Designed miniproteins, single chains, continued (3). Designs and how they scored, part 25

Each design is a single chain, and the fold is of that chain. pLDDT is the mean over its residues in the fold that is shown.

## One batch from the design tools (miniprotein)

Design m8894
Fold by ESMFold2-Fast:
Structure m8894 (fold): chain A 68 residues (1-68)
Amino acid sequence: MSKEELEKKIAEILTKVKEGKMSKEEAIKQLEELGIPRSVALSAIHDVLEHGADPKKVAESIAEMVMK
């Protein structure tokens, strides 16, 4: 999977969580299926829901970190 594809998929998951269209548990499961560690997935969901973080910016940060 390319970095751009990973960023897009993470952003879509986080956007759906922010919009209330996806549960936290489903989002964690889908992020883990993309190779994102559970701890990172939990932090990303918390940032989006609690701090209003931009899903696209969070997705970019995670993709950079995972694809080191």
Scores: mean pLDDT 82

Design m8895
Fold by ESMFold2-Fast:
Structure m8895 (fold): chain A 74 residues (1-74)
Amino acid sequence: SLEELKKKIEEAKELLEKGIEEGNEELFKEGIKLLEEVKELIKLGRPPFQEELLKEIDELLKEYEKKFEEKKKK
């Protein structure tokens, strides 16, 4: 359901935040994987607000990847 998709997005955000905070690449990758899975479910399921949800996920992916890169440094 749409509500289940939103819960998964929230779960993914929590994993991403913890991964960034701890510098834990494994947790961060789990969060990314969850967002990607939700994105696929949205594409296949064609839920209400599909375009808005896909944009939200794409923005989250860009934002969190940038934050992780900045924290991880080179």
Scores: mean pLDDT 79

Design m8896
Fold by ESMFold2-Fast:
Structure m8896 (fold): chain A 73 residues (1-73)
Amino acid sequence: SMEEIEKETPFVLYLMGAVFAEKHGDYEGAIKWYEKALEVAPEEEKPQIYRDLAEVYRKAGNTEKAEEYEKKA
C-alpha cells in the first residue's frame, strides 16, 4: 500500500544508495548510507544492515570495524 511505501521510503532509499556506492567502490559513501539506513530501520532489518556494514568495512580494509558489526548481526 502507499502507506507502507511511504513509511519505508527513507530506509529503502538509503539502502539503495549504499548498494550503488559499494558497487562503484565508494566504500566511504556506502558506509554513510548504511549508517543512515540503520538509524531508521525496523529492528528486524538491523541484523542484515550490520552484516552489510561488516562486508563494506572489510572491503575498505577496516577489519576491526567489520568484526564489531558482525558481532551485532
Scores: mean pLDDT 79

Design m8897
Fold by ESMFold2-Fast:
Structure m8897 (fold): chain A 97 residues (1-97)
Amino acid sequence: MEEKRKKAAETLRRHAELVEAALGNDPETQKAVADYVEETLRKLAEEFKGTPISELLRKAVELARKMREAADNPEQAKKLGREMVETLRKLAEELEK
């Protein structure tokens, strides 16, 4: 369990770096990153099913969907992208407790 949580936290930190690096990029890159993050969050939510972290992961899935919808709006994409970076880092911290 502890090793599984640490690996998940590492994955979420890498995704946070990916989202941050993609800030200000083209809409197609924003959509691709949002889809990739959503897929990872969905898998982690299933993996941690029945724990409090699963609910937080599912809320992050909703944020990833909003990022995808906002990809063609540079201001909204950047705002939601920054929010996702913060969310992913906080989720990683919760997993390491």
Scores: mean pLDDT 85

Design m8898
Fold by ESMFold2-Fast:
Structure m8898 (fold): chain A 85 residues (1-85)
Amino acid sequence: MAKELYVKGLTYFSQKKYDEAIEYFQKAIELDPDFAEAYHNLGNAYFMQKKYKEAIEYFKKADELEPSPNVKANIETAETKLKKE
C-alpha cells in the first residue's frame, strides 16, 4: 500500500540512504498520485543530495496538492540554494 512504501522511504531517509528513500517515495506516489506528504519528502530527499532543481519540482507538486507554509518555506530555501550554487 502507498502508506507502507512511504514509511519505508522515511526509514531510508532517517538512515541518510537518500537514493533508497527516493525509490520508495516514488513507488508511494505511483500508487497514490495525490499523496502530498510523499511528494514533500521526495523533495526533501533530493534537497539532501543537493539536487535543488528536482527538490523544487516535488515541493511545488506537494504544495499544489496540499498548500502548506512549511512546504512553501522549503521551496524558498531550495530556490536560494539553486541561485547561489
Scores: mean pLDDT 86

Design m8899
Fold by ESMFold2-Fast:
Structure m8899 (fold): chain A 66 residues (1-66)
Amino acid sequence: MTIDELFDKYDKDGDGKLTKEEFIEAMKELGFSEEQAEEAYEKFKGKDGLLSKEEFKKAVEYMKSL
C-alpha cells in the first residue's frame, strides 16, 4: 500500500484531511504505537487540528527516521 492509498483509506470524509483519530489508526496500521502517533500528530497537525496529505507524508517520513 502506498502512502497515498493509506491516506485515502482513512480520509473517510473525502475532504483531503485526516482527523486525529484517522491519523492515529493509519500510524498503527504502519506498526507505530498510539503514543508515537499522538506525538507525530501534535508535531505535524495544521492550525485546524487536521493533517493534509502533505503533512501526513512529512509525519510518516519523520516516524521512519526514528
Scores: mean pLDDT 81

Design m8900
Fold by ESMFold2-Fast:
Structure m8900 (fold): chain A 55 residues (1-55)
Amino acid sequence: EEVIDEAVELAKKLYQEGKSPVEAVREAIRFAKEKGLSDEEITEVAQRVAEALGP
């Protein structure tokens, strides 16, 4: 879903700007909630962001 991809890209951008991974995930989840995503979709956002930013 496009909104999930947008949330992941937002997290990557924030991480590049100097935010911690935790802060990037938090902002991506906030964005997803603002866009009206379901709890299941928000969980997917958090998982995809964690995978995208990596260890």
Scores: mean pLDDT 79

Design m8901
Fold by ESMFold2-Fast:
Structure m8901 (fold): chain A 88 residues (1-88)
Amino acid sequence: IVEKGEEIVLEKAREAGLDVEEIRKEIEENDNLATKRGLAAAYLTKLLEEGASLEEIEKLLDELEEKGLITPEEREKLLKQLKEELKK
């Protein structure tokens, strides 16, 4: 489940044109689940800034929640943060 979440983040980063190697390295260097969740949240924000749609991000967050990397509460917080970023 944790490994699948990492794969989803990397796939979305590749689709958005981000540096997948840098993202992968940061995730692989951190074995702690909380750290992986934090990295996923940061990269979701980067994906949005690099041109990923909010709909694509919402789908990724749903998958991360189903995989157990984030809780429903964390998903709502991440969506709120990303929507606030779009208002800039």
Scores: mean pLDDT 63

Design m8902
Fold by ESMFold2-Fast:
Structure m8902 (fold): chain A 81 residues (1-81)
Amino acid sequence: ELTEEQKEILAKNNLETSEVLLKYGTKREKAYAYVLLAEAYLYRGKFEEAKKYLEKALELAPNDEEIKKRVEEILKEIEKK
């Protein structure tokens, strides 16, 4: 299981990566950036913010199987809490 320190490192990495993808990415890459933001908020225990970003990812890429699978994985992690 991840420690709180490890969760914060992963959250920061996801925030930095998502910023680059949102500025320079394709539509699909921007959808993935929202998935990364959702994971960052999940690691910080901000479940409502995480859900909001998952919703944005699905809005931007509703038919992308990989994005949908990642969203389902994150939602399962939220449900475990």
Scores: mean pLDDT 82

Design m8903
Fold by ESMFold2-Fast:
Structure m8903 (fold): chain A 87 residues (1-87)
Amino acid sequence: MEERRRRLEREVERAIADMYLGLGKFYEQQGKYKEAADSYVKAADIYERLGDRQGAAESYRHAAEVYEKAGDPRAPELKARADQLAA
């Protein structure tokens, strides 16, 4: 029971991360860079907690790109984190 519940919880968390990644892409297409970046960061945090280094790296990279477009000083830090996770 517990092992099956833990598996379902991880599947739900992954679905939420995928949803935030999709929302980030949607907001980016709308030019809503702050909302896009926030969604990408939320997705990246969940992927990282799940041990999905590639998902986290992709999400942080997208967040860095949209923060750069928004003129946000967090962009270089998120880019560095993405590069480190993609290694």
Scores: mean pLDDT 81

Design m8904
Fold by ESMFold2-Fast:
Structure m8904 (fold): chain A 120 residues (1-120)
Amino acid sequence: MITLTESGGGTFKEGGSVKLTSKISGDVKNIVQVGWYMQREGEPLKFVASMDVFTDEVSYAPEVEGRFTISYDKEKSTLYLDMKDLKVEDTAVYYAYAVAIIDGKAKTFYGEGVKVTVVE
């Protein structure tokens, strides 16, 4: 079993920066991919970023590419999302996720989400 605990949310000013953290616990050696989704009020869940934990290859949604950076500290089992040049439209609940291979099956685990509010 894998659990993700997010932190670093709050209210931030436009043009500012924030670093979201997700502490991952449990069967961390079985993790193959980590990433982030976001959900804006009244919108569907949207992909933000992913990282392959073996190659460190990253992928970003086009709307955040160049502004957001994903990183994963394997020693600390801690996933980060470094958000730069914040826009009001970045206001969302951010969910960390991990994909693990358990009994030969890929399973996705989500955190409970962390709220980021960006104000003018």
Scores: mean pLDDT 89

Design m8905
Fold by ESMFold2-Fast:
Structure m8905 (fold): chain A 71 residues (1-71)
Amino acid sequence: MEIDEVEVNRALVLIAMAISKKILEDAGKKDEAERLHQEGVARIDELGESLDREKTLEIIRWLGAETEKAV
């Protein structure tokens, strides 16, 4: 069984997005949670198969920074 690196990277971003959404929703920032989720999905879709390790870490750092700013 071969694990696709892009598939793993996508899963990591989705997990980070889920955590960010929960933090914002728990903080009462539901509109920000929805916006950040939509922007995250758009970033994954734009990169597609180009979602390498460095781009994955960049998106995760962006999610963390935006979540921190919003709470």
Scores: mean pLDDT 81

Design m8906
Fold by ESMFold2-Fast:
Structure m8906 (fold): chain A 86 residues (1-86)
Amino acid sequence: MRKEASKFAAAGIYKAAVSAGEAGLASKVDTAIDYVALARILLELGKYEEALEYAERALKLAEEAGASEELIEEARRLAEEAREKI
């Protein structure tokens, strides 16, 4: 399906973005946002184990960076949803 191919392409783009953030090329908050976006896309693609890993990394990084409660809650929600699917 066209939507599935688009989500797969988006996952590839966000994987590159999170790799740059992990290398210290982006702020902790921006990297946490990229992890949340990637986790959401991976959940929609049925890649639950990968989605959980990125959601947990997003939660930890968002908490360490003092990010907004909304970002922390979204990361937590994505991690719980991924755990339920595994």
Scores: mean pLDDT 77

Design m8907
Fold by ESMFold2-Fast:
Structure m8907 (fold): chain A 83 residues (1-83)
Amino acid sequence: SEIVEKAKELLEELKEAIKKGDLESALKKVEELLELAEKHPENEEVLEIAKEAAKLLLKHAETLEDILKAIGILLRVIGLELE
């Protein structure tokens, strides 16, 4: 699936951004993954990738603002899984 391949690419770009300490780019990649998951909520593989990405962002979040943003994204992805 092209959608799943795009989700995997975004996850790898997220991992590279985190490795470089670029949390602003990391947040953008997780937001792009959330948008992809919201457009394809029936795609369980995309939802799992988006959830992994949000958890990874939360693990590496350095400010309270970034922690709250990561939690918000994670809760939204979990909400999509429950719908």
Scores: mean pLDDT 84

Design m8908
Fold by ESMFold2-Fast:
Structure m8908 (fold): chain A 65 residues (1-65)
Amino acid sequence: SLFPDPEEAARDARALLERAKQAYENGDKVTASNLLVAAQILAAMSGDEELLKEVREAGKKFDEE
């Protein structure tokens, strides 16, 4: 398959989401945004709708001033 394993994609998405949150808290908004985009792609590929919602909700919070 040209797509990653769904379980591995979910695990990687969770790891990227956590790294994105840490980067955001440290003031590295560019790194946080890039990690969040990667997490969103992997969450979508995982088929885990709850995880995808969590990533999207984090993105909305990052976009707040």
Scores: mean pLDDT 81

Design m8909
Fold by ESMFold2-Fast:
Structure m8909 (fold): chain A 97 residues (1-97)
Amino acid sequence: MVTKIVRTKIDEIPLGTKITSIAGSSVSPELAAEEAARDKAGPEKPGVIFSYVFDEPVEFGEELKERIENAFKNIPSLKAIALKAADSDTIYVIEKE
């Protein structure tokens, strides 16, 4: 299957989407998406602020949305966050405004 990268706003990700991984970058949305595409957390990369692969898919809802909003608010160097969907091979990429 071909992994699809979608640049989006946090409010445009469908509620209930099952997320398998999340990554944040201080450099680019492309780097965040590349890191989120990994099946397991990779070696530390310059410009990756965080990377996490969930043991079980986490539902995208208000709790995860709030955590993402807080990450952009509290980490000034964070430029983009990428979320990998479990069910559609889609990676959603959110850029800081």
Scores: mean pLDDT 77

Design m8910
Fold by ESMFold2-Fast:
Structure m8910 (fold): chain A 67 residues (1-67)
Amino acid sequence: QPAVASVTAPSKELAEKIREEALKVPGVLDVKIVETGGTYTVSAIAPTREDAEKAKEAMEKVLKELE
């Protein structure tokens, strides 16, 4: 079953950077960005939960650069 890992970014620029990092993860099938109320949800779609977890780690690493 496909699994999805999602993070929320406060800007389109950051969401695009997160998407780029998620796409570098082997096994990621697609990455979607959805704008909701001025925030951007980046969702990485993978064939397994394990691949989705790897994508989430890559996306969270980008978010930590804001801290």
Scores: mean pLDDT 79

Design m8911
Fold by ESMFold2-Fast:
Structure m8911 (fold): chain A 80 residues (1-80)
Amino acid sequence: MEEVERLLEEAERLLESRPEEAARLALEAAMLAMRHAETLEGIQIGIAGVLRGIGYMLDGRYEEAARLAIEGAREVLKRL
């Protein structure tokens, strides 16, 4: 829990200055949040967020990738 929040805070801080690093940290946070998900809904939200984030990363759209991964991680955390 605390590690996920720390990664999300770092990603949010880097979002405008270093969007590629922000996207990487946000995706790590989403993946870590999924490991703590106890519900099928939480796992499904996590997987969807990670896949969409990876898609945007491959397109070089790092800021959007970071925003989607941050939202995905936060939604998983709400369902723990």
Scores: mean pLDDT 78

Design m8912
Fold by ESMFold2-Fast:
Structure m8912 (fold): chain A 63 residues (1-63)
Amino acid sequence: SAARYLTPREVEVLRLRAEGLSQAEIGRRLGISPATVSRLVRRAIEKLSAADEEEAIALVFGD
């Protein structure tokens, strides 16, 4: 799984995005700022060399 290239926190944030939560909703749930959520999503995309968030989600959570 592509999840092996990510920290547990990056996987958690990306999973919540896959479930349809906004960055603000994830921030409230995890006790972090929306800016921190945005940075974690960006880092996950970069680490996976994905074109966008949708591709990153597919690489980690797709079949």
Scores: mean pLDDT 86

Design m8913
Fold by ESMFold2-Fast:
Structure m8913 (fold): chain A 89 residues (1-89)
Amino acid sequence: MAKERLKEALERAIELLEEALRAAEAGDAERAEALLREALELLREATAPFEDDLEELEKVLSDPELQELLKRLEELLRRAREAIAAARA
């Protein structure tokens, strides 16, 4: 099911971003960037079926459970990018 696949992708992307944050905090910016890229690629693959049907994607994303996961993902993505930038400095 489309909703289930997207939920699984969001959960896995969150796990990868948590690992990226840990790597950046350890000073390994290269590993953190690789994990960030892997998370983004997972999300792209999960959303690819919806590229020609954005209305269906909007309906799936309107689910409260997916909204909570998306909120966590956005916050973690922002923090991971900041930590990677700091590690590269």
Scores: mean pLDDT 78

Design m8914
Fold by ESMFold2-Fast:
Structure m8914 (fold): chain A 60 residues (1-60)
Amino acid sequence: MLSMEELEREARRVMARMFKSVASKLPLTPEQKKLVEEYAKAIEAGDIEKAKELLKKFEE
């Protein structure tokens, strides 16, 4: 039986992989590519606040 914490951890890993896969299809600058990698790692680690901060950098 998976705990909610284990399920959330696995879901975050899947989301991080999907995000990197989608981003790899986009013509990103080196700076944007670095932000994608950092964002994916933040999601995978469950650092939601850091992920949101990195996401805001994509908007500007």
Scores: mean pLDDT 74

Design m8915
Fold by ESMFold2-Fast:
Structure m8915 (fold): chain A 54 residues (1-54)
Amino acid sequence: MELREEALRALESGDEDRAVELYKQFAEKNGVFITDQQGLAQLRAEVERRRAAA
């Protein structure tokens, strides 16, 4: 959970490389292998979802 939150904060601050790395670590912890493009797309979708919910 914390890795995902750190990834979202990194993306919000403009550090896309760090956001992707943290999200890939989160995915690996759940036994899922994802690419940088998949990680970035999922993070952007979550950021948009949170903004829409606010």
Scores: mean pLDDT 79

Design m8916
Fold by ESMFold2-Fast:
Structure m8916 (fold): chain A 85 residues (1-85)
Amino acid sequence: SSLERLLRRVIEELKAAKSQFEADVAISLARMVISIAKLHPSESSLEALRKARDELEAVKTDNPIAAAALKEVAELLEEAIKEIE
């Protein structure tokens, strides 16, 4: 789905963040995508959010900026999943 592709891109941007500015941009993109997904709740969007959460939780990184951004977005995804369920 388009939501799955957008969430995958967001995760890639979070993983690639080299500065706090890049991390903040990636987090802002995540917030926007998640907010729009919540406006269009469906089984498909819920599955996409769960898949993104699982993929994000599987990410290993030694970059503390990326690690903090990934954690923040994981919390946003978990909250959105609970709101849609």
Scores: mean pLDDT 86

Design m8917
Fold by ESMFold2-Fast:
Structure m8917 (fold): chain A 113 residues (1-113)
Amino acid sequence: MEKEEKAIKAGEEGDEKHVPELIKLLENDESELVRLAAARAIGEIGSEKAVEPLIKILLDKSAPVFVRVLAAKALGEIGDERAIEPLEKVANDPSADQAVRNAAKEAIEKIKK
């Protein structure tokens, strides 16, 4: 889909101006492929501007499991230490889905390496 291609291109360009649109695609797009492409692009750009929005998604218990997993993966890719405490909270939350807990653990390992 054209949105998927646009997200991929935004990641390749690495310009943080694309971060707000990519966050919107991650949260709201009906296509899992577009959401995956948006999360990868956010991680590739590596902008600290994405950290707080991604933490909000990660901690939102009403967000779909898949979206929270993608938020954790993007935080791991960005590597900002501000994400460690929120990720540890999720990794140790027995009420969170196992896929979200596993993604949070992997993200922590990636940040701390």
Scores: mean pLDDT 85

Design m8918
Fold by ESMFold2-Fast:
Structure m8918 (fold): chain A 60 residues (1-60)
Amino acid sequence: SAYEKAKELIEKLIDAIKNEDWESAVELMRELAELTPDLSEEQRRELAQELMAALDEIIS
């Protein structure tokens, strides 16, 4: 499903950011953005919260 693919992309994006692989991070963000119209508002909010939580952990 689009949601399952988006969740996989979020996990890969978090890994790319942790590894400072900005080229991969930009491409993953592009893929995620293209998938966003196929997601519900609730699914988008959930994935955004997951990404924000991971970023908070990285910078803490």
Scores: mean pLDDT 83

Design m8919
Fold by ESMFold2-Fast:
Structure m8919 (fold): chain A 75 residues (1-75)
Amino acid sequence: LREIADLVRKAAEAFRQGNTEEAKKLLEEASQRARDLGLTNVAETLENIAKQAETDPDFAARTAEVVARRLEELA
């Protein structure tokens, strides 16, 4: 869980820096790790954020921040 939170936090930072492609890659890696742990709902949420980043990267950045915070609280 902590590794997933760290990846999502890095994705949020990448979005903030305007590096949308790096942020999407980090979210895809976090999603795969979530699936490997059986956290299907978390994986689907991360996949949706990556998809949304193509149309609204600012919204994706804010959503990634919220998800990272929640994952950090659960770890």
Scores: mean pLDDT 81

Design m8920
Fold by ESMFold2-Fast:
Structure m8920 (fold): chain A 79 residues (1-79)
Amino acid sequence: MEELRRLEEELKKAEEEAKELEEKLSEEEKKKVKELLKKAREAIEKLGRASSLEEVEEHGKEFEEALKELKKLLEKVKK
C-alpha cells in the first residue's frame, strides 16, 4: 500500500509537470505524453492487483520505464 502511494505521488508530479508544459508541447509530444501517462496508470493498477513478488517486479519495471520516458520527454521540452 505504501509503495503504491509513492508511485501514485510520482505519477501525480509528472502529470503536473506535463500540464505546466502543455502549451510548449507539439501535437506529437502531447500524444506521447498521454500514452505514457496511460501506461504508467495501467502499471499502478496492475501493481494494486499483483499477487506475487514477480508480478510486483514486472509491473514496477513497466511503471518506472514509462515514467522515465515521460520525464525525459518533459525535460527535453523544458529547454
Scores: mean pLDDT 79

Design m8921
Fold by ESMFold2-Fast:
Structure m8921 (fold): chain A 55 residues (1-55)
Amino acid sequence: ASPKARVLANYLNDNDVTPALAEAVKNLITSDDDRQYLLSLLSPDKRQQLEQLMA
């Protein structure tokens, strides 16, 4: 699991999920395993918001 995934997940849990942050996740978290790990660290509401913006 990437340290970047933890830092981004913590930020997303504490802040508004924006299209710019969704783009940052796509650019910084390039492996599927790290992306799944990031999503697992999010609250259900934050995970849903991020997944919608990444679709």
Scores: mean pLDDT 80

Design m8922
Fold by ESMFold2-Fast:
Structure m8922 (fold): chain A 79 residues (1-79)
Amino acid sequence: AEEARRKGEKLEKEAEKAEKEGDLEKAAELYIEAGEAYAEAGDTARAAEAYEKAAEAYEKLGDLERAEEARRRGREAVR
């Protein structure tokens, strides 16, 4: 559990760096991976936040389908 949470934290920091560099596609992918890691750790709140950040990055890219999919995963993570 702690291992998966630490993995999520590392992926989230990598995603933040990608966002600062303007690489929104990489940021979105890393936020999805962070959400998956947080969900595995049972940290549903952080999983939902990570998926929402991925959705925001996909929206900025104009990829509305992937943005909606990311939000769906976030909603499922908190059930």
Scores: mean pLDDT 84

Design m8923
Fold by ESMFold2-Fast:
Structure m8923 (fold): chain A 57 residues (1-57)
Amino acid sequence: KLEELKKEMLEYFKEVKENKESIDIEISDEFRKKLEELGVSPEEAKELLEEIGEYAG
């Protein structure tokens, strides 16, 4: 579900920030693809990833 995926993304990015880990580009790409598969437009998926990633990083 879209909301579940958004929570997973946010939690992942926050965890990598708290642990001083780098965000895995491959995982970020997988999130974008999952969002698109759930009916989120490519533009919306990009915006969500940018916002969550920037917020966490």
Scores: mean pLDDT 71

Design m8924
Fold by ESMFold2-Fast:
Structure m8924 (fold): chain A 64 residues (1-64)
Amino acid sequence: MDPLLSRAENSIRLAESKEKRGDLKGAIEHYKKAVKDLTEALGEEHPRVKEVEKKLKELEKKLK
């Protein structure tokens, strides 16, 4: 399995845990790491990358 994909999925799990606990800043940091790793592994136009980017934008809006 691609090590970047495994690292990205772990970052997503950590981000989800942070989001569930109301730590939006922590969640954003982990989703940003996931987007970086997914983009390097799959390319920026991949549906999985777009999905995580959408989640990241939603969380950033909550901090405004």
Scores: mean pLDDT 82

Design m8925
Fold by ESMFold2-Fast:
Structure m8925 (fold): chain A 92 residues (1-92)
Amino acid sequence: MAEEEIKEFEELIEEDPDNAEHYILLGEAYAKLKDYEKALEYYEKAIELARGKDPELEAAAYEKKGEVYEKMGDLETAKRYREKAEELREKA
């Protein structure tokens, strides 16, 4: 299932490479496979695309990075990304 989702989201990104939401979905699919390195790379791409355009999508991507770091046992980094997401939502 997650491997099929990855192929579908990669095709969507090829058609619309500036859609930050599709990168969040692709990151989630990799996180389900426990490929945390790729999940973080795609969440970072979503942050870059959403920055200055969509504070809610930027915040969502930071929350997803926090979830990955929490699963990796890095609670301090996870907390920093959750705080960043909250700051973005307060400004929106």
Scores: mean pLDDT 83

Design m8926
Fold by ESMFold2-Fast:
Structure m8926 (fold): chain A 69 residues (1-69)
Amino acid sequence: EEKEKLKKEILKLIAEILRLIGDLIELEKKLKDPSLSEEEKKELEKKKEELEEEIEELRKKLDELETKL
């Protein structure tokens, strides 16, 4: 029962990580727009940093759950 719960949580985390990676790809596309102002670039770069940090925290949680499996 506990292993099955861990597997389900692992799959949910993988799905969440993939969704955030998709958001990151779209954000990177926006950052390549040459019409962006300096302020707009800084705001998008900040969002990219926050998103990358969120992905890293989820990856750490995924690794911890996998070691318990």
Scores: mean pLDDT 82

Design m8927
Fold by ESMFold2-Fast:
Structure m8927 (fold): chain A 68 residues (1-68)
Amino acid sequence: GVSREQVIRLAMEAAREAQETLPPDAADEALQRIGEVAAEAMANPQTSLEQLRKRLREVLEEVRREVE
């Protein structure tokens, strides 16, 4: 499973990428979704590090696609 420390670290890395690469409104949406993914990962002890990384990447790709 993923530790809380690993979840926080990966979520922070994804949040930083969102803030650096997306317009402010899209970055705020991405941060909200990243927070939801992090909360789900912490609630589910069966979540793997690979699954968490994939979910965070998909959030960034999805939000980026929605803004064009």
Scores: mean pLDDT 83

Design m8928
Fold by ESMFold2-Fast:
Structure m8928 (fold): chain A 67 residues (1-67)
Amino acid sequence: AAAQAEIDAILREAGAKSLALQTEVDNTRKTGTPEEAKAKEDSGNKEMQTLADEAGARIAAVRAAAA
């Protein structure tokens, strides 16, 4: 129960951050130059990859502690 609640919290946090990054990229495409939009997409993709890796590691740690 506690482990599942912690995993759910990690997934909610990761999902919210991913959505915020996507929104920021979309806003830059709308208001910025094509070069600014591309730079933001590249940095956003890298941040999303890091976010996914960190969330996965945190979930693995919670599962290991619950075993």
Scores: mean pLDDT 82

Design m8929
Fold by ESMFold2-Fast:
Structure m8929 (fold): chain A 57 residues (1-57)
Amino acid sequence: EPTLSPAQQAADERALPAVRVMNEALKKRGLSQEEIDALSRRIAAAMAAGEDVRKLL
């Protein structure tokens, strides 16, 4: 597995609890694991690019 920079590693660790809560809420709303994974990747990419994440929902 590729090694992340210290800043990326710290950001990932800080996001883990929030991501877990969000994933649980989305599963409770009827989204599948694969849909949640795909949506999370799209949202992360859009946020990094400054795109409107609402278009992905």
Scores: mean pLDDT 64

Design m8930
Fold by ESMFold2-Fast:
Structure m8930 (fold): chain A 71 residues (1-71)
Amino acid sequence: APSERELEGEILLSFARMYITLGKKYAEKGDLETAKELYEKAVKLAREAIELGEERAKEVLKEAEEKLKEL
């Protein structure tokens, strides 16, 4: 069974992905300020997930950082 630490990493990864999805929607609406805030939240959560050993969060971190550069 996954450890509590592994489960926490998966939860943070899920929230990071959610914030990227929301950020994309706000960027499409022209709300770049809200999109930036959401992508910055995704970056923070992805970094926390990586620290907990969730390697999949490295790809999510890269996507969020690239989206911030596009704003």
Scores: mean pLDDT 87

